# Designed miniproteins, single chains, continued (3): the designs that were tried, part 90

Each design is a single chain, and the fold is of that chain. pLDDT is the mean over its residues in the fold that is shown.

## One batch from the design tools (miniprotein)

Design m11125
Fold by ESMFold2-Fast:
Structure m11125 (fold): chain A 107 residues (1-107)
Amino acid sequence: SEEIKKLAEEIIKLAEKLIEKLRKLAEEETDEERKKKLEEIVEELEKLIKELKKALEENDLEKLKEVLIEIALLADYLIEELPDNKEIVELAQEIREKAIKAVELLT
């Protein structure tokens, strides 16, 4: 589906923006535990985006669905963990909405 491909490409762009914002937040963070959590989130998000790109290239619809579900769950986690960071919340919400829509189209 061209619509699924477009949603996945939009998710990749939004996630790359989110990674950049999270990296800056981690660099400015003075609390060691919070910094570590932010770095772990960045690592997981980068891994999921790499897997998403591979699933798109290989036209692996089952893997694409699995990765999109994991992206939606990670976005949900970010909204819960960083509710005071408006820009991160807005990016995570948009990623979550697009990932859910793509999963529905794959079902």
Scores: mean pLDDT 88

Design m11126
Fold by ESMFold2-Fast:
Structure m11126 (fold): chain A 82 residues (1-82)
Amino acid sequence: MASEREAARAAAEEVAKEVTGDPNAKPSDEGIEAALPAVKAILEAGAETVEEALEAMKSVGIHAGEPVARALLAGIKRALAA
């Protein structure tokens, strides 16, 4: 089973790709640490959709846009499938 940190790394990688437009973008350690609270909120809420992910993030004070929420969710799903 993927750990929260593995999910956060995958989520941060997808966000890096979205922000830079580079399909080979790798997240920094700071990016992984920044993604961790959002990833924990999404996992605790059991969010399956972008709307549910946005609500989960907002509940912990994270106000990200839809593209970032979509990238985080995609990374989490990828990590959980491994």
Scores: mean pLDDT 79

Design m11127
Fold by ESMFold2-Fast:
Structure m11127 (fold): chain A 64 residues (1-64)
Amino acid sequence: DAYERGLALFNAGEYEAAAREFEEALARDPEHARAWVLLSAAYGHLGRTEEAAAYEERWRALTA
């Protein structure tokens, strides 16, 4: 599934492609907390710190 493809890409250092797969996984399951964490991490690796912070805040809100 999209989450597994995202994990493989993230482990390969393909952060932009990994982010796209995690976004697809979250479109189907917005409560997938681990996908939010990894999406934030992928954007962090891409140097997009504002996006990374926004996704991290979204994940934290979901666990409240």
Scores: mean pLDDT 81

Design m11128
Fold by ESMFold2-Fast:
Structure m11128 (fold): chain A 99 residues (1-99)
Amino acid sequence: SLVDEVVQAAIRLGKLIDAGAPPEEVLRASIRVISAAMELIANTPLEKQDEVAEEVIARVEKALKDAGLSPESIAQVLRDVRIGIELGKLAREVDERAA
């Protein structure tokens, strides 16, 4: 599931941030979260985008809290998920306008 891919990428990013991993590893994990969220929303019908966005944000937040991650890492990961969602909405809108 694309939602599960976003959740797994988010958990990995949060763990790297809390572990104080090198900036290049954090950046690669951040790009993966953004890309996974973008792919999910870009492949979601327009009428379902808000519902799916709310679901993925809620599932990510719960998974990060259940994993015992810091509030700071949770906030950073959720920011990256939201960036991916907005990029996915833009990508889908462009495709619909091209039709």
Scores: mean pLDDT 88

Design m11129
Fold by ESMFold2-Fast:
Parts: structure tokens; sequence; C-alpha cells
Structure m11129 (fold): chain A 60 residues (1-60)
């Protein structure tokens, strides 16, 4: 599943990249703890809380 970044986002931890509006992310997994595992265009794998992801990502 592909998700589009709809707002610029600054990574809150060193493991989370900065995301720009218009970037396409790949959804790899929905975790039992309410986090999404995502992959960016550079192949970086990271997690975002579902509540935070819902504010900055949309389905494409």
Amino acid sequence: MKLKVIKDYKGKTPEVPDLKEGEILELLEVNDDGQLTLKDKNGTIFTLPLAEAMKILEEV
C-alpha cells in the first residue's frame, strides 16, 4: 500500500527521516502497538504512531 505525505514533517527522533509534502511512502506493516512501519524513497525503514501518521499521510 502506498501513502502520500500531505504535510512537511520533521523527524522527532534520529531514526525517523524528515518527510516532504508529495513524497510517496510504502506501508510495510501495521504493528500491534498502534504504529505503522513505513519505507521512504531512499529505502529507509521507520515507524510512526498511527495517530500521527493519520495527520500527515493519505492513501493513493
Scores: mean pLDDT 81

Design m11130
Fold by ESMFold2-Fast:
Structure m11130 (fold): chain A 82 residues (1-82)
Amino acid sequence: VTPEEIAKGIEKVYELAKKGYSAEEILELTRDDKGGYAAAAGVYNAVESKGDLEQIKKELVENAGLSKETAEKFAEAVKLLQ
């Protein structure tokens, strides 16, 4: 899975979360999309584990090469699903 596929996946997960889908439903809806599923699994794990969103955003930008905008959408998806 490439950073571009993960970024597209995060966008998809964010839009589904805004539409009111649950974390479990988003995992099912992204099952056949490798980038979407990877992003959905990441968001699901952050929701379940109560992960540190500031640390996760930092890692997405600094280590995974994603934009700050994409990292913020990941964090907002987690907040919508908590």
Scores: mean pLDDT 83

Design m11131
Fold by ESMFold2-Fast:
Structure m11131 (fold): chain A 101 residues (1-101)
Amino acid sequence: SRLEELARRLMEEVTELAKAFEAGDYDGVKKAVERILEILREVREMLGDTPELDRAIQAARDLMKALEEGAPKEEVEKRYRDLMGAVGDVITRLVEEARAA
């Protein structure tokens, strides 16, 4: 299923995002966010505009902006947590849609 493939790709990029963030590799974080945004665009082409997608795209942009502007560590950590939660909701929706007959 294309939806299952997109969910797996998002899970893989979330894993890479977490590894980069834990390592303090903010360039790695930015690259993972860019790849997540590309996958979210493909999800939007399949499912249309959904609240989960809108939140995930906005959270990704907010994290990218915080990193580009050199925001304080606590703000970057907050934006990272927001993105992790929002992408998790998108993955859940993709899995649920893929299971629907």
Scores: mean pLDDT 88

Design m11132
Fold by ESMFold2-Fast:
Structure m11132 (fold): chain A 65 residues (1-65)
Amino acid sequence: GAEEEALRRAIANLERAAAQGYMTPEGREHLARAKEALAAGDLATARELLEQASVETLRGYLAVS
């Protein structure tokens, strides 16, 4: 569905940020759990974990700025 596709795009965007060095270890853990939740069909948990990974991406960016 549309929500699943949006969550997959969010995961792809966060994986690109991780590849660029803007991801904390905590963010990587949240991203991995979000991928597992999405695969299990738990869209609510996937969304919450991706929101946390996004915050950790900002923390990673600020740490190298």
Scores: mean pLDDT 83

Design m11133
Fold by ESMFold2-Fast:
Structure m11133 (fold): chain A 119 residues (1-119)
Amino acid sequence: MEEVIKEAQELAEEARARGDTGRANVFETIAEALKKIKDPKTIEAVRKALELARQGRLTDGQLSLIATLVLYAAEHGVDLSEAIEAVINGDYDRAVEAVRKALGPEAAEQFRAAIEASR
């Protein structure tokens, strides 16, 4: 947990140093939301996402969607590890299904709209 929060904070500082305020804000959002997440599977999925982001392997859209899922997990206390891993893999239909399973159809529709906005 604390190591994953630190990783997100370091990525935010690195993005800000490059003038990438969009990415910096996303990583700061992830770091703050992680402080409220208790589910170890969601924390592990976020750790994988941050590692891929450090390697330059995630798009800005994928990072924004992961931040949205991390906020949902923090707010509702649910396991969104499957949704985060689906976003990492570019499997957006699977990500929407995972959100529907954890949070219901309204949250799934809101997440689908976020996917379309991130393209």
Scores: mean pLDDT 87

Design m11134
Fold by ESMFold2-Fast:
Structure m11134 (fold): chain A 73 residues (1-73)
Amino acid sequence: GRVLTEEEAESLLVLAGVRPGPEARAMARKLVALYHEDREALLALSPAELAERLGLNRRQASRLKTFLADYVA
């Protein structure tokens, strides 16, 4: 499967509306860990569950979920 890098994860988070910086980098590390632990489980998370796991608001989580689906297509 395709590897998700921390740089790619940060880019997806910024596109989802997260401000670039230390918090976005911390979120990117969490996203990379979730992706490599169980990609299918990550993609099956609801926007609300994704928001809780990464510390996103619902709008950011919904956008991120769309971008993740496009990324793995």
Scores: mean pLDDT 84

Design m11135
Fold by ESMFold2-Fast:
Structure m11135 (fold): chain A 60 residues (1-60)
Amino acid sequence: SRPVGVVDLDIDIVFTRGMVLSPELQAQVDRNSALVLEAGRAVEAGEDARVSITLRRPPP
């Protein structure tokens, strides 16, 4: 089979109540954003990329 740039994303997003993101949730958002950008660059370069993304509500 021919090489084809592929992105496989599985995203589950859970937001906390409030006017600002908790530091824990902000860190998860930043990490996941970096993973998506890296996968996008790989696909633009003609590579296959797979990203699994999870955002979790901070524990009570």
Scores: mean pLDDT 61

Design m11136
Fold by ESMFold2-Fast:
Structure m11136 (fold): chain A 66 residues (1-66)
Amino acid sequence: MEERKERLIEELAEAYRLLAESKDPVTQMAAELLIVGIEYEAKLLGFSDEEIEELRQRAVERAKAA
């Protein structure tokens, strides 16, 4: 469980970093699609909406710290 959670946080953090750093519309759209895909994967793995929000918050914090 924790290993999957950490992987999702890291993947989501990469997508948020790409979204924050890019000024290219195509790259921003790709980053947004990655975020949606990762969050959907988390839902399919049985994470609740509350848990997905926690993953999102931790990912955003990690992205800002990089």
Scores: mean pLDDT 80

Design m11137
Fold by ESMFold2-Fast:
Structure m11137 (fold): chain A 85 residues (1-85)
Amino acid sequence: MEWEEEKVERFKASKEEFIEKFEKLGKEAVELVKGNVEVEINEEETPEKRILELTFTGPEKRAVVKGVHYKSGEVELRFQVAKIL
């Protein structure tokens, strides 16, 4: 699979701000993939961090939005798009 676009942002945020920004990126991913989209959701929480991942699969493209929120307040948001033709 060839990644056409990858964006990574690192910042500090509250749990609420993290979820809000993550959901916004998820909406952008759905619009980018186009067509009939299959959605996969993965969520994990440990004492150290919370991980959220959304995978959007369309007929020609796949997009992944992954967020990691550390208990320290650090956040990493990753947005990736690939052709799957």
Scores: mean pLDDT 78

Design m11138
Fold by ESMFold2-Fast:
Structure m11138 (fold): chain A 87 residues (1-87)
Amino acid sequence: MSSELAARLVALALEAVAFSLEVDPETGQKILDAVREAIRAADNGDYETAIKKLQEAIDLIRQSDAPGAEAVAETAEEVKELLEKEK
């Protein structure tokens, strides 16, 4: 993976951790698990799985209807687009 993609994934992980504090613990854990699985897949070169896991995270974030959901979902979409370009 590129240094840019790696940096964007780290930024997304930090935003996801902050956002998890705005939702119930079960929903927060599901979002963090999806982001973590996406990062692991990307690190292993499995960009197809990484894209699918980011989409799962985006859907969970948007369904939460919590403060900051729009911003975090948009960050995740940007990372997903970068993954699609690098695969």
Scores: mean pLDDT 85

Design m11139
Fold by ESMFold2-Fast:
Structure m11139 (fold): chain A 101 residues (1-101)
Amino acid sequence: MIPKKILLVDDDKQSLETLAKSLEKTTGAEVYTATNGKEAVELVKKNDFDLILLDMNLPKMDGLEAAKEIKKIRPDVKIQFVDPNLSEEQKKELESLGATF
């Protein structure tokens, strides 16, 4: 299923703007952006996202803690991590949340 509403979370604002425009053009989805984990959690409280693309290395709340809080609010939301350098412990914890990487 092609997502209709996507949240993109990354601490690099330029990368966010570039990727958000690309996703809107390729998927036709409504794309929201957040620059930190706390902002991501607040957006999830107000919006029903089909897909969340989440960086692990975020300010104020790391990506793993953000994923845990998001899953408490929206247990059925799909979360995908975009960090290729996840540790085995991080991978196991993400799998327990039903997140992908």
Scores: mean pLDDT 75

Design m11140
Fold by ESMFold2-Fast:
Structure m11140 (fold): chain A 100 residues (1-100)
Amino acid sequence: SETEKKLKEILDTLKKFLEEMKKVYEKDPKAIELIKEMVETLKVLLENAKKAYSDNKELVSFLEEAIKMLEEAIKEKTSEEILKKVEELVKWAEEKLKEV
């Protein structure tokens, strides 16, 4: 379905951002501001996707929950805890894709 295809594209984007954040962390574990900026960038991309797919209630619901999880991640005080929250988001998204 188109919904499943778009969810897969969103999941791929989430995984790609997590991989890049992990590379930043490996190079400098104290680069918390850069990791937070990457989370904010990902959030903007998901908000833009929500606007693009506003007529798809299932995609909108998925994106709203994903955005909420990113908002919780950005409140964390260490790069490691932010990465852990983003990893939880990716795992949640993979489980949701299996239900479609």
Scores: mean pLDDT 87

Design m11141
Fold by ESMFold2-Fast:
Structure m11141 (fold): chain A 95 residues (1-95)
Amino acid sequence: MQEEIDKLLEEMRQALEKAKNSDDLKEIKEQVEIIYEKLKELVKISNLPVEEKIGIILRAMGLLLDAERSDDLKEIKKQAEELYKLAEEVAEKSK
């Protein structure tokens, strides 16, 4: 489990770095979607209560929708960073 969590976090970190270094709106939004999908997988393998898992997924979905609705690169990159931060919190609680 820890090795799989570490792999998902590293994949999300790489997607976040790609989003931060890009000026292409489409590419940044694609990286946000990648982070969101990896976060869902992390939540599935976590040992958190079902109610907490649902809450995390709903919050992550809100961040994804905010990114999809925005044309502001700064705001979209902020949503990517918030998704990654949420993933780090899930990973920490799973230790």
Scores: mean pLDDT 86

Design m11142
Fold by ESMFold2-Fast:
Structure m11142 (fold): chain A 84 residues (1-84)
Amino acid sequence: GLLSPETKKEFEKAFKAFDKDKNGSLSNDELVDVLRALKAYTDDLDPNNEEQLQHAFGEYLVRTKEKESAELNPEEYAEFQKYL
């Protein structure tokens, strides 16, 4: 995977905690809750603004030292999309 096993497990743990429908997929609203729980952002995030969601995920990766920049490359974007 593009993420370290530890970072992926942390994200998946938060994902499962906020997957309220238990369908194995996250709504944008549930993704906002996941990113907030991971402390990826602190401001109110628009769940319909995909660029803000991508940047928040990128910031999470920077904080976990998986990335140097919050910008997602195409492979990291594909990993992010798996959770939507």
Scores: mean pLDDT 64

Design m11143
Fold by ESMFold2-Fast:
Structure m11143 (fold): chain A 103 residues (1-103)
Amino acid sequence: MELSMEELKEIIRSVLDDETAEEFIKFIESLTDKKKLSLKEALELLNKFFHALGDKGERSTLTLRDGRKVSFSETMTLLIEKLAEHLNVPVGELFRLSLENVK
C-alpha cells in the first residue's frame, strides 16, 4: 500500500491552515526526497513532525484550515482520518500502525 508524496502533501493541506501546512511540508521535504511512500513511511513522517514540534517547545496547538486551534493529538487524529479516507482503509488500522512508531 503506497501513496505519492503529492497525495500526502494534499492531505496535509486539507487539514491544516496554509501557514502550518507549508511548515509541515517543508519539514517532510527536509527528511526525504522520495516521490512515493509506503503507508508506514507516511505515518512515520507525520509522527516525526509532531515530535519535532514537541522538542522545539512549541505550544500544544496548531491551526486547522477552518481557523480552529486544536491539540497536536487532535491534529494527528484528523490527519490519520483523512489518510484512511484517501486510501479507503479502516482508520483503526492506521492508528495501530501510528502507535507502533511511538517512542
Scores: mean pLDDT 78

Design m11144
Fold by ESMFold2-Fast:
Parts: C-alpha cells; sequence; structure tokens
Structure m11144 (fold): chain A 67 residues (1-67)
C-alpha cells in the first residue's frame, strides 16, 4: 500500500541518496505495489518530481532536489 511507498521515500532520503535515486526508489516501490509512477525532471527548479498512483486510488507526489 501507500505506506510502503512512503517508507521507501523516507529510507532513501535518510540514506542520503540523490534526488534521482530517491525518485527511482519511490517509483520502484509503487510498481511493486501494483501501481504506476511517472518521473520528470524540472530543470528550471533543479528538481525531480515523482507522481505515484496505487490501485486503491491513493496518490503521492514527491519533489526532491536533483543532484
Amino acid sequence: GMGAVAQAFVDAVEAGLSGEEVARAVADAARAEGGTATIRRDEERGTVVVDVTLPDGSRLVVEVPAD
């Protein structure tokens, strides 16, 4: 569920991973839960955005600095 996706985000941030690695960890967790994830780079803000939707309709959008 969404708890696993949120935990993947927390774990990646606490591990000091890059914004791209954080976005990939979140996307991988969402896909493992049977959901969908899209990742896009915002070059103007220097950020990576990951948008997650799970089969139960839960949604999470995360924006992290790209590095």
Scores: mean pLDDT 83

Design m11145
Fold by ESMFold2-Fast:
Structure m11145 (fold): chain A 60 residues (1-60)
Amino acid sequence: GRLSPEELARLLASFRSRWTREEIRRFLRKYWASSLSDEELERLTEEVARALRALGVEVE
């Protein structure tokens, strides 16, 4: 997708108050898999996790 990590984090925060990195990675793989390499997926997962924590969402 064309969503920024901050936009993705806001979207995920609207669904749950708590996320794991595995759940974030699975969500990104399912909906943006065709556009991301494994390295890009891991980088984006960490960027989204950081943005989620900045929004006060728990990431484990």
Scores: mean pLDDT 79

Design m11146
Fold by ESMFold2-Fast:
Structure m11146 (fold): chain A 100 residues (1-100)
Amino acid sequence: SADSQIAQLIDQAKQLLAQLQAQGLISKAQYDRYKAILDATLSESPLDQMLTLGSLDVSFAMHRISLEKEHGPLSPEQQALVDRLQDTLNQMIAISEAAR
């Protein structure tokens, strides 16, 4: 099911968020907030999932821009982690859209 696929991708996103926190790219407070949003997503309709995940993707993209502006370009390892998280969020959005 779409919810089953999204649940698997949420677990992947949480793992990537933990790695971003370990690298100092997000704060503990940001990690906790993003994790809570992801955990809530499974109880939502496909439309609400798409809106919630889209909002999260935009928030993370803005944080990335802020981080690069403040600290300069990310290392290749950090860039790969960020890209992997964005890809994971985009996959969840696509699944939610298709399930609508």
Scores: mean pLDDT 82

Design m11147
Fold by ESMFold2-Fast:
Structure m11147 (fold): chain A 76 residues (1-76)
Amino acid sequence: KEVELATKALSYVSDAIAKGGDEKDINKFKEALKQMSKETKEEVIKLLEDMAKRSTDPKAQEIYKKAIELAKEILE
């Protein structure tokens, strides 16, 4: 259940990047985060940070940063 939520959340971020920052996919990411445990949210944030570091696309990096900030805000 938690793994499915984390996988879906990461897929929504990937979809947002593919579509050039689609607000709809970012909203789906936010709703998935709200359903996760604190531990799963922390894992998703760490994975997004790792993905951002490996990305060479500035547009993808901005979307990852936005997703990370949203996740940190929801975690707090």
Scores: mean pLDDT 79

Design m11148
Fold by ESMFold2-Fast:
Structure m11148 (fold): chain A 66 residues (1-66)
Amino acid sequence: MEELRKEALEKAYEIIKDAVDKRGLTLAQAANLAIEELEKDPKFRHLSREEINLILQEAIKKYKED
């Protein structure tokens, strides 16, 4: 479970970094893309919307600290 959460966090981080750095999107737009991609991925289908939102907040924090 901890590994799956870490994988979801890394995927969200990569999406946010690509969307902001390469595409010039806002953090809010990048966050929406990350949610959509995590929800579409069968690997993360058992994560609740609340868990996805928490992972997303952690990914945004990681991006700001990087």
Scores: mean pLDDT 79

Design m11149
Fold by ESMFold2-Fast:
Structure m11149 (fold): chain A 74 residues (1-74)
Amino acid sequence: SREDLYREAEGVIKYLEELLKDPRVSEEDKKKLEEIKKRLQEALRNNASSEELAVLIAEALETVGEVLKKIKEE
């Protein structure tokens, strides 16, 4: 549901905030994480559609996955 997607987006925002505090994350990647966080926060403020929220959540999780992969490898 739309409400479930809003709760999911809020959870992703909290996770992004935690990851942004990780000293292993490069400044470049922190900038990317901060940008996706702002996009999610703006979508929630503007009552974005379920489709828009689902796409943004997927993009955020993909970016998180790429950052975590870099941390594990170097």
Scores: mean pLDDT 83

Design m11150
Fold by ESMFold2-Fast:
Structure m11150 (fold): chain A 74 residues (1-74)
Amino acid sequence: AAELAAARAAAEAMMEVVREALDPERAAEVVARMRELVAAGDYVGFDRLAREALTPEELARAYERAREAALAAL
């Protein structure tokens, strides 16, 4: 329960970084795919997509926000 809430909060935080980092068209495409992966419980695929879509700096920012969101949800 708490662990699932933390995982979902982390995923939402990463999707927000995607929306901020990418142009609106690309962000919409990536976020839609990320939502499908979360719905399927495929968090490994989610992380892989984030690594492909974001620069190293953007990805580091996404992981930081995800960590903060997960801790707040616990």
Scores: mean pLDDT 84

Design m11151
Fold by ESMFold2-Fast:
Structure m11151 (fold): chain A 58 residues (1-58)
Amino acid sequence: SGREIATKRAVEAGLAGKTPEEAGLGADGAAVQSLTRGEASAEDAEEAGKIGAKAGGF
């Protein structure tokens, strides 16, 4: 549940041109979790951030 929500939010951020670095993934997974509403674990948020940035590249 949290992972899927975080992934959806990260994909939307990626499509808007946000990178995982901008979301704080490379610096702090907790910051990424905050950006994804805090309904996901830090690990889920980090994975979602990577997916979002990759999707945004298209």
Scores: mean pLDDT 55

Design m11152
Fold by ESMFold2-Fast:
Structure m11152 (fold): chain A 77 residues (1-77)
Amino acid sequence: MSGEELKKEAEAAIKAAEENLEKAEKTGSAELLAAAGILVIAAEYYVEEAKETLSEEEYKELEKRIEEVRKRYRELA
């Protein structure tokens, strides 16, 4: 994957994790919680792989979003 593709995949995974966590919190769905957990791991992987192609600002923004998602996941899991 190119660095641009890795960034897009990271952003998509973060967004999907955020949406699945919101739904899991409201519904208590174990399936949505599990999906969110997988997406957090995927997002972390893509951000780490894209690190050299990201600006410092872009990297900090993505890492902050991942940390917020990871914190919420731990509170619900």
Scores: mean pLDDT 81

Design m11153
Fold by ESMFold2-Fast:
Structure m11153 (fold): chain A 98 residues (1-98)
Amino acid sequence: SAAVAEASRQARLAALEQEITALLNTYPTDPAGTQEKLLRLSESDEAVAILRAREAGYAEAYAKPTLSTKEKEHFAGQRDLASAAVDYAERQKRLQLE
């Protein structure tokens, strides 16, 4: 049914968001492994959309005046990592269209 299909899609997107969040949080301890996994996920347009939303969210968090220097460095790192994955995905998509 359409309702079951939509529920399955939402569950899949929620799982993908959790995976991306976990990878971004583990980046400081395993940069190379995390980067590789994020790049593989960015082959999916759904993952790219989630990464764009995360990039925007981290950029907004970074702009808050109440953050400590350490918190700002953390959000800047997460933003840059998400941005790099999005850039890679867009470059790969462009190459496939050529």
Scores: mean pLDDT 74

Design m11154
Fold by ESMFold2-Fast:
Structure m11154 (fold): chain A 100 residues (1-100)
Amino acid sequence: SKKEKVLKIVEELIEELEKQAEKLKESDPEFAETLELYIDLLKKAKENADSLPVEEFIKLLIEGLEKLIKYVEEHLKDKEAAKEIIELAKKAKKELEKIL
C-alpha cells in the first residue's frame, strides 16, 4: 500500500538520521540535539500515521523535510554534517513526492 511505502521511507530516514546524530554527539552536541528533536518528531508522526489520510500524511512529512532543509541551510550550513543531512532529507522528500 502507499502507507507501507511511506512508513518504510520514514523508518529508513530515522535510521540514517540517528547514525548522523550519534556521530555528532562528541563533535557538535548542539547539532546532535537539534537532529534528535527532529528524529523524535518523525517517530511521533509515524506513531500517528493512522490518524491522517495517507496523502495528508505525505504532505505533512514533505513540509517537515522542507523546514529541516531550510533550517540546516540557514543556521548549520558551515557544519561538516550539514551536507549529508540535507542530502538525506532531499532524498526522502523526493521518494515521498513519487508516492503522491
Scores: mean pLDDT 84

Design m11155
Fold by ESMFold2-Fast:
Structure m11155 (fold): chain A 99 residues (1-99)
Amino acid sequence: MEQELNEAKQRLLDAAERLHDAVKRLTEGDESALPEVQAAFRELVAAGDRIAELQPEKANLVASKVTAIGLLATAAIFEKNPEAADQVLALARSLVEEL
């Protein structure tokens, strides 16, 4: 694997872990986590876009998985469901393994 791709994959995982933690805090009633959810999701999208630039043949897979992660995070927040937050991290790890 090229260094740039490995760095982008690591950034995606780091962003997903921060998104997971922030979403879980929000579902537990910590409203101060909302700016961190927004920041982590922006970083997740940026990392996904970088992977799509480096591997154009995987662009549709990356876009669909990043969208699914965003929908899971949104559902977890609105439904106050910590299980959906755990799925965010699992889906991000699965994506990196497919790349």
Scores: mean pLDDT 84

Design m11156
Fold by ESMFold2-Fast:
Structure m11156 (fold): chain A 86 residues (1-86)
Amino acid sequence: MLEELEERIKELLLEAGLSERDARVIALAAVDLYRESIEEHKDSPEMAINNVALLVKDAMLSLGFSEERAEEIAERVKELARELLE
């Protein structure tokens, strides 16, 4: 599940125009944050997914992507994470 989430986030970021290195680093960080939110902080899955989406949005903004594009990709990440938790 988490390995599939990492790969699919990486693919989304590559499609958005990020380099392979940036996409990989952000996807790994997102999955690590999800795990930490659930295991260390005891957050609900929905809160953990929201945290992951915010991390992706902030990372894209820091790389110079527009607010609109960052929000679009963050929402797609939320949808993927919800699908993989079914």
Scores: mean pLDDT 83

Design m11157
Fold by ESMFold2-Fast:
Order: sequence, then C-alpha cells, then structure tokens
Structure m11157 (fold): chain A 79 residues (1-79)
Amino acid sequence: MKKQIEYAYKLAQKVIDEIAEIATDRPEIVEEIRKWLDEETKKLLESEKIPSDAVSDMVNRLSLDLKGEVRRRVEEERK
C-alpha cells in the first residue's frame, strides 16, 4: 500500500513540474500545489487504507484537475 502511494506522489510531482513550465511567472502557485500535495500524501500514508486502484484513479484525476485549474488561473491573471 505505502509503495503505491509513493508512486502516486512521484507521478503528481512530475505533473507539477510540467505545470511549473506553464506558470514560470507564478512560482507561488506551483509551491502552494506542492504543499497541498505533500499534506494530502502524509494523510494517506498515515491511514494506509487506500486501495491500489483508487490510488491510480486519484493520481490521474488530480493531475488533470491541477493542470486545468492552474493553467486557467495563470492565463487569466497574466492576461
């Protein structure tokens, strides 16, 4: 279980790295997302009750949601 959560965390960090390229002018957004992900990951590691299938789905949806949300905010605020 824990290893799969770590894998999900690594995938999410890779997505955040890609988002950082989009939000180069807004590093604060990327940093806030990383903090949020770190806290959520800690909660999951403490519980260790997330099924492997649920972890994969969570990472996929999280990645899509984060990319869309950050890109929209950056593009709208940066003109």
Scores: mean pLDDT 60

Design m11158
Fold by ESMFold2-Fast:
Structure m11158 (fold): chain A 69 residues (1-69)
Amino acid sequence: SNMTVKLSAIHDLTEAIEKGVLTEEQAENALAALREAGAPEDLLEKLRKAIKEGDYESALEYLEEIRKT
């Protein structure tokens, strides 16, 4: 289900960020999965920007907002 895809992508991104092991490929794959699962485009853009800037505190907040959608 789209919910399962969304929660899996959020879990994987969150864990990779918290462990300091997030790769660009993993981030792009998770963003694509979140988009396919119907995550709002504005939140995906904010999340992508936060990851690129190394603002992982904001990235985790945006992941929590996406989880609530």
Scores: mean pLDDT 85

Design m11159
Fold by ESMFold2-Fast:
Parts: C-alpha cells; structure tokens; sequence
Structure m11159 (fold): chain A 81 residues (1-81)
C-alpha cells in the first residue's frame, strides 16, 4: 500500500539510504495518484514527491530530484482546478 511504501521510505532514510528511500516514497505517491485520485490523495502524493526530491538531492541525484518536484507541482496545479 501507499502507507507501507511511506514507512519503508522513512526507514531507509533513517539508515542513510537516501536513493532507496526516495524510490519508496515515489512508489507510494504513484499509488495515491493511480488508485484513488481524490483531492486529499493528490495533496498527499505531492508531499511524498517533494520528500522524495529532497532525498534524491541528498543522494546526489539532481535530475531525479527535479523529476519529483515537477510531479509535485503538476499535482498541486491539478488540485487548484
């Protein structure tokens, strides 16, 4: 579930495994967008993509961080329609 991926992301981040942590947060956000794209779930997904971006930056993966920020921004814009 999206919550299980969020928990894995937090666990891996606490271990300093930032790239793996970011990947799990991304997977959780993807589920929220795909399964039940309610306004609440789109906002939660945007937060998760933003957190993944910060973790990709810590992992020295700036292109992946940019991709995650773009996904978060797209969801925020969609919610404001």
Amino acid sequence: SAEDYRKLGKEYAEQGKYEEAAEYLKKGADILVEEHPTKENLLHAAIAYHEAAELYEKANKPEKAKEMREKALELIQKVNE
Scores: mean pLDDT 87

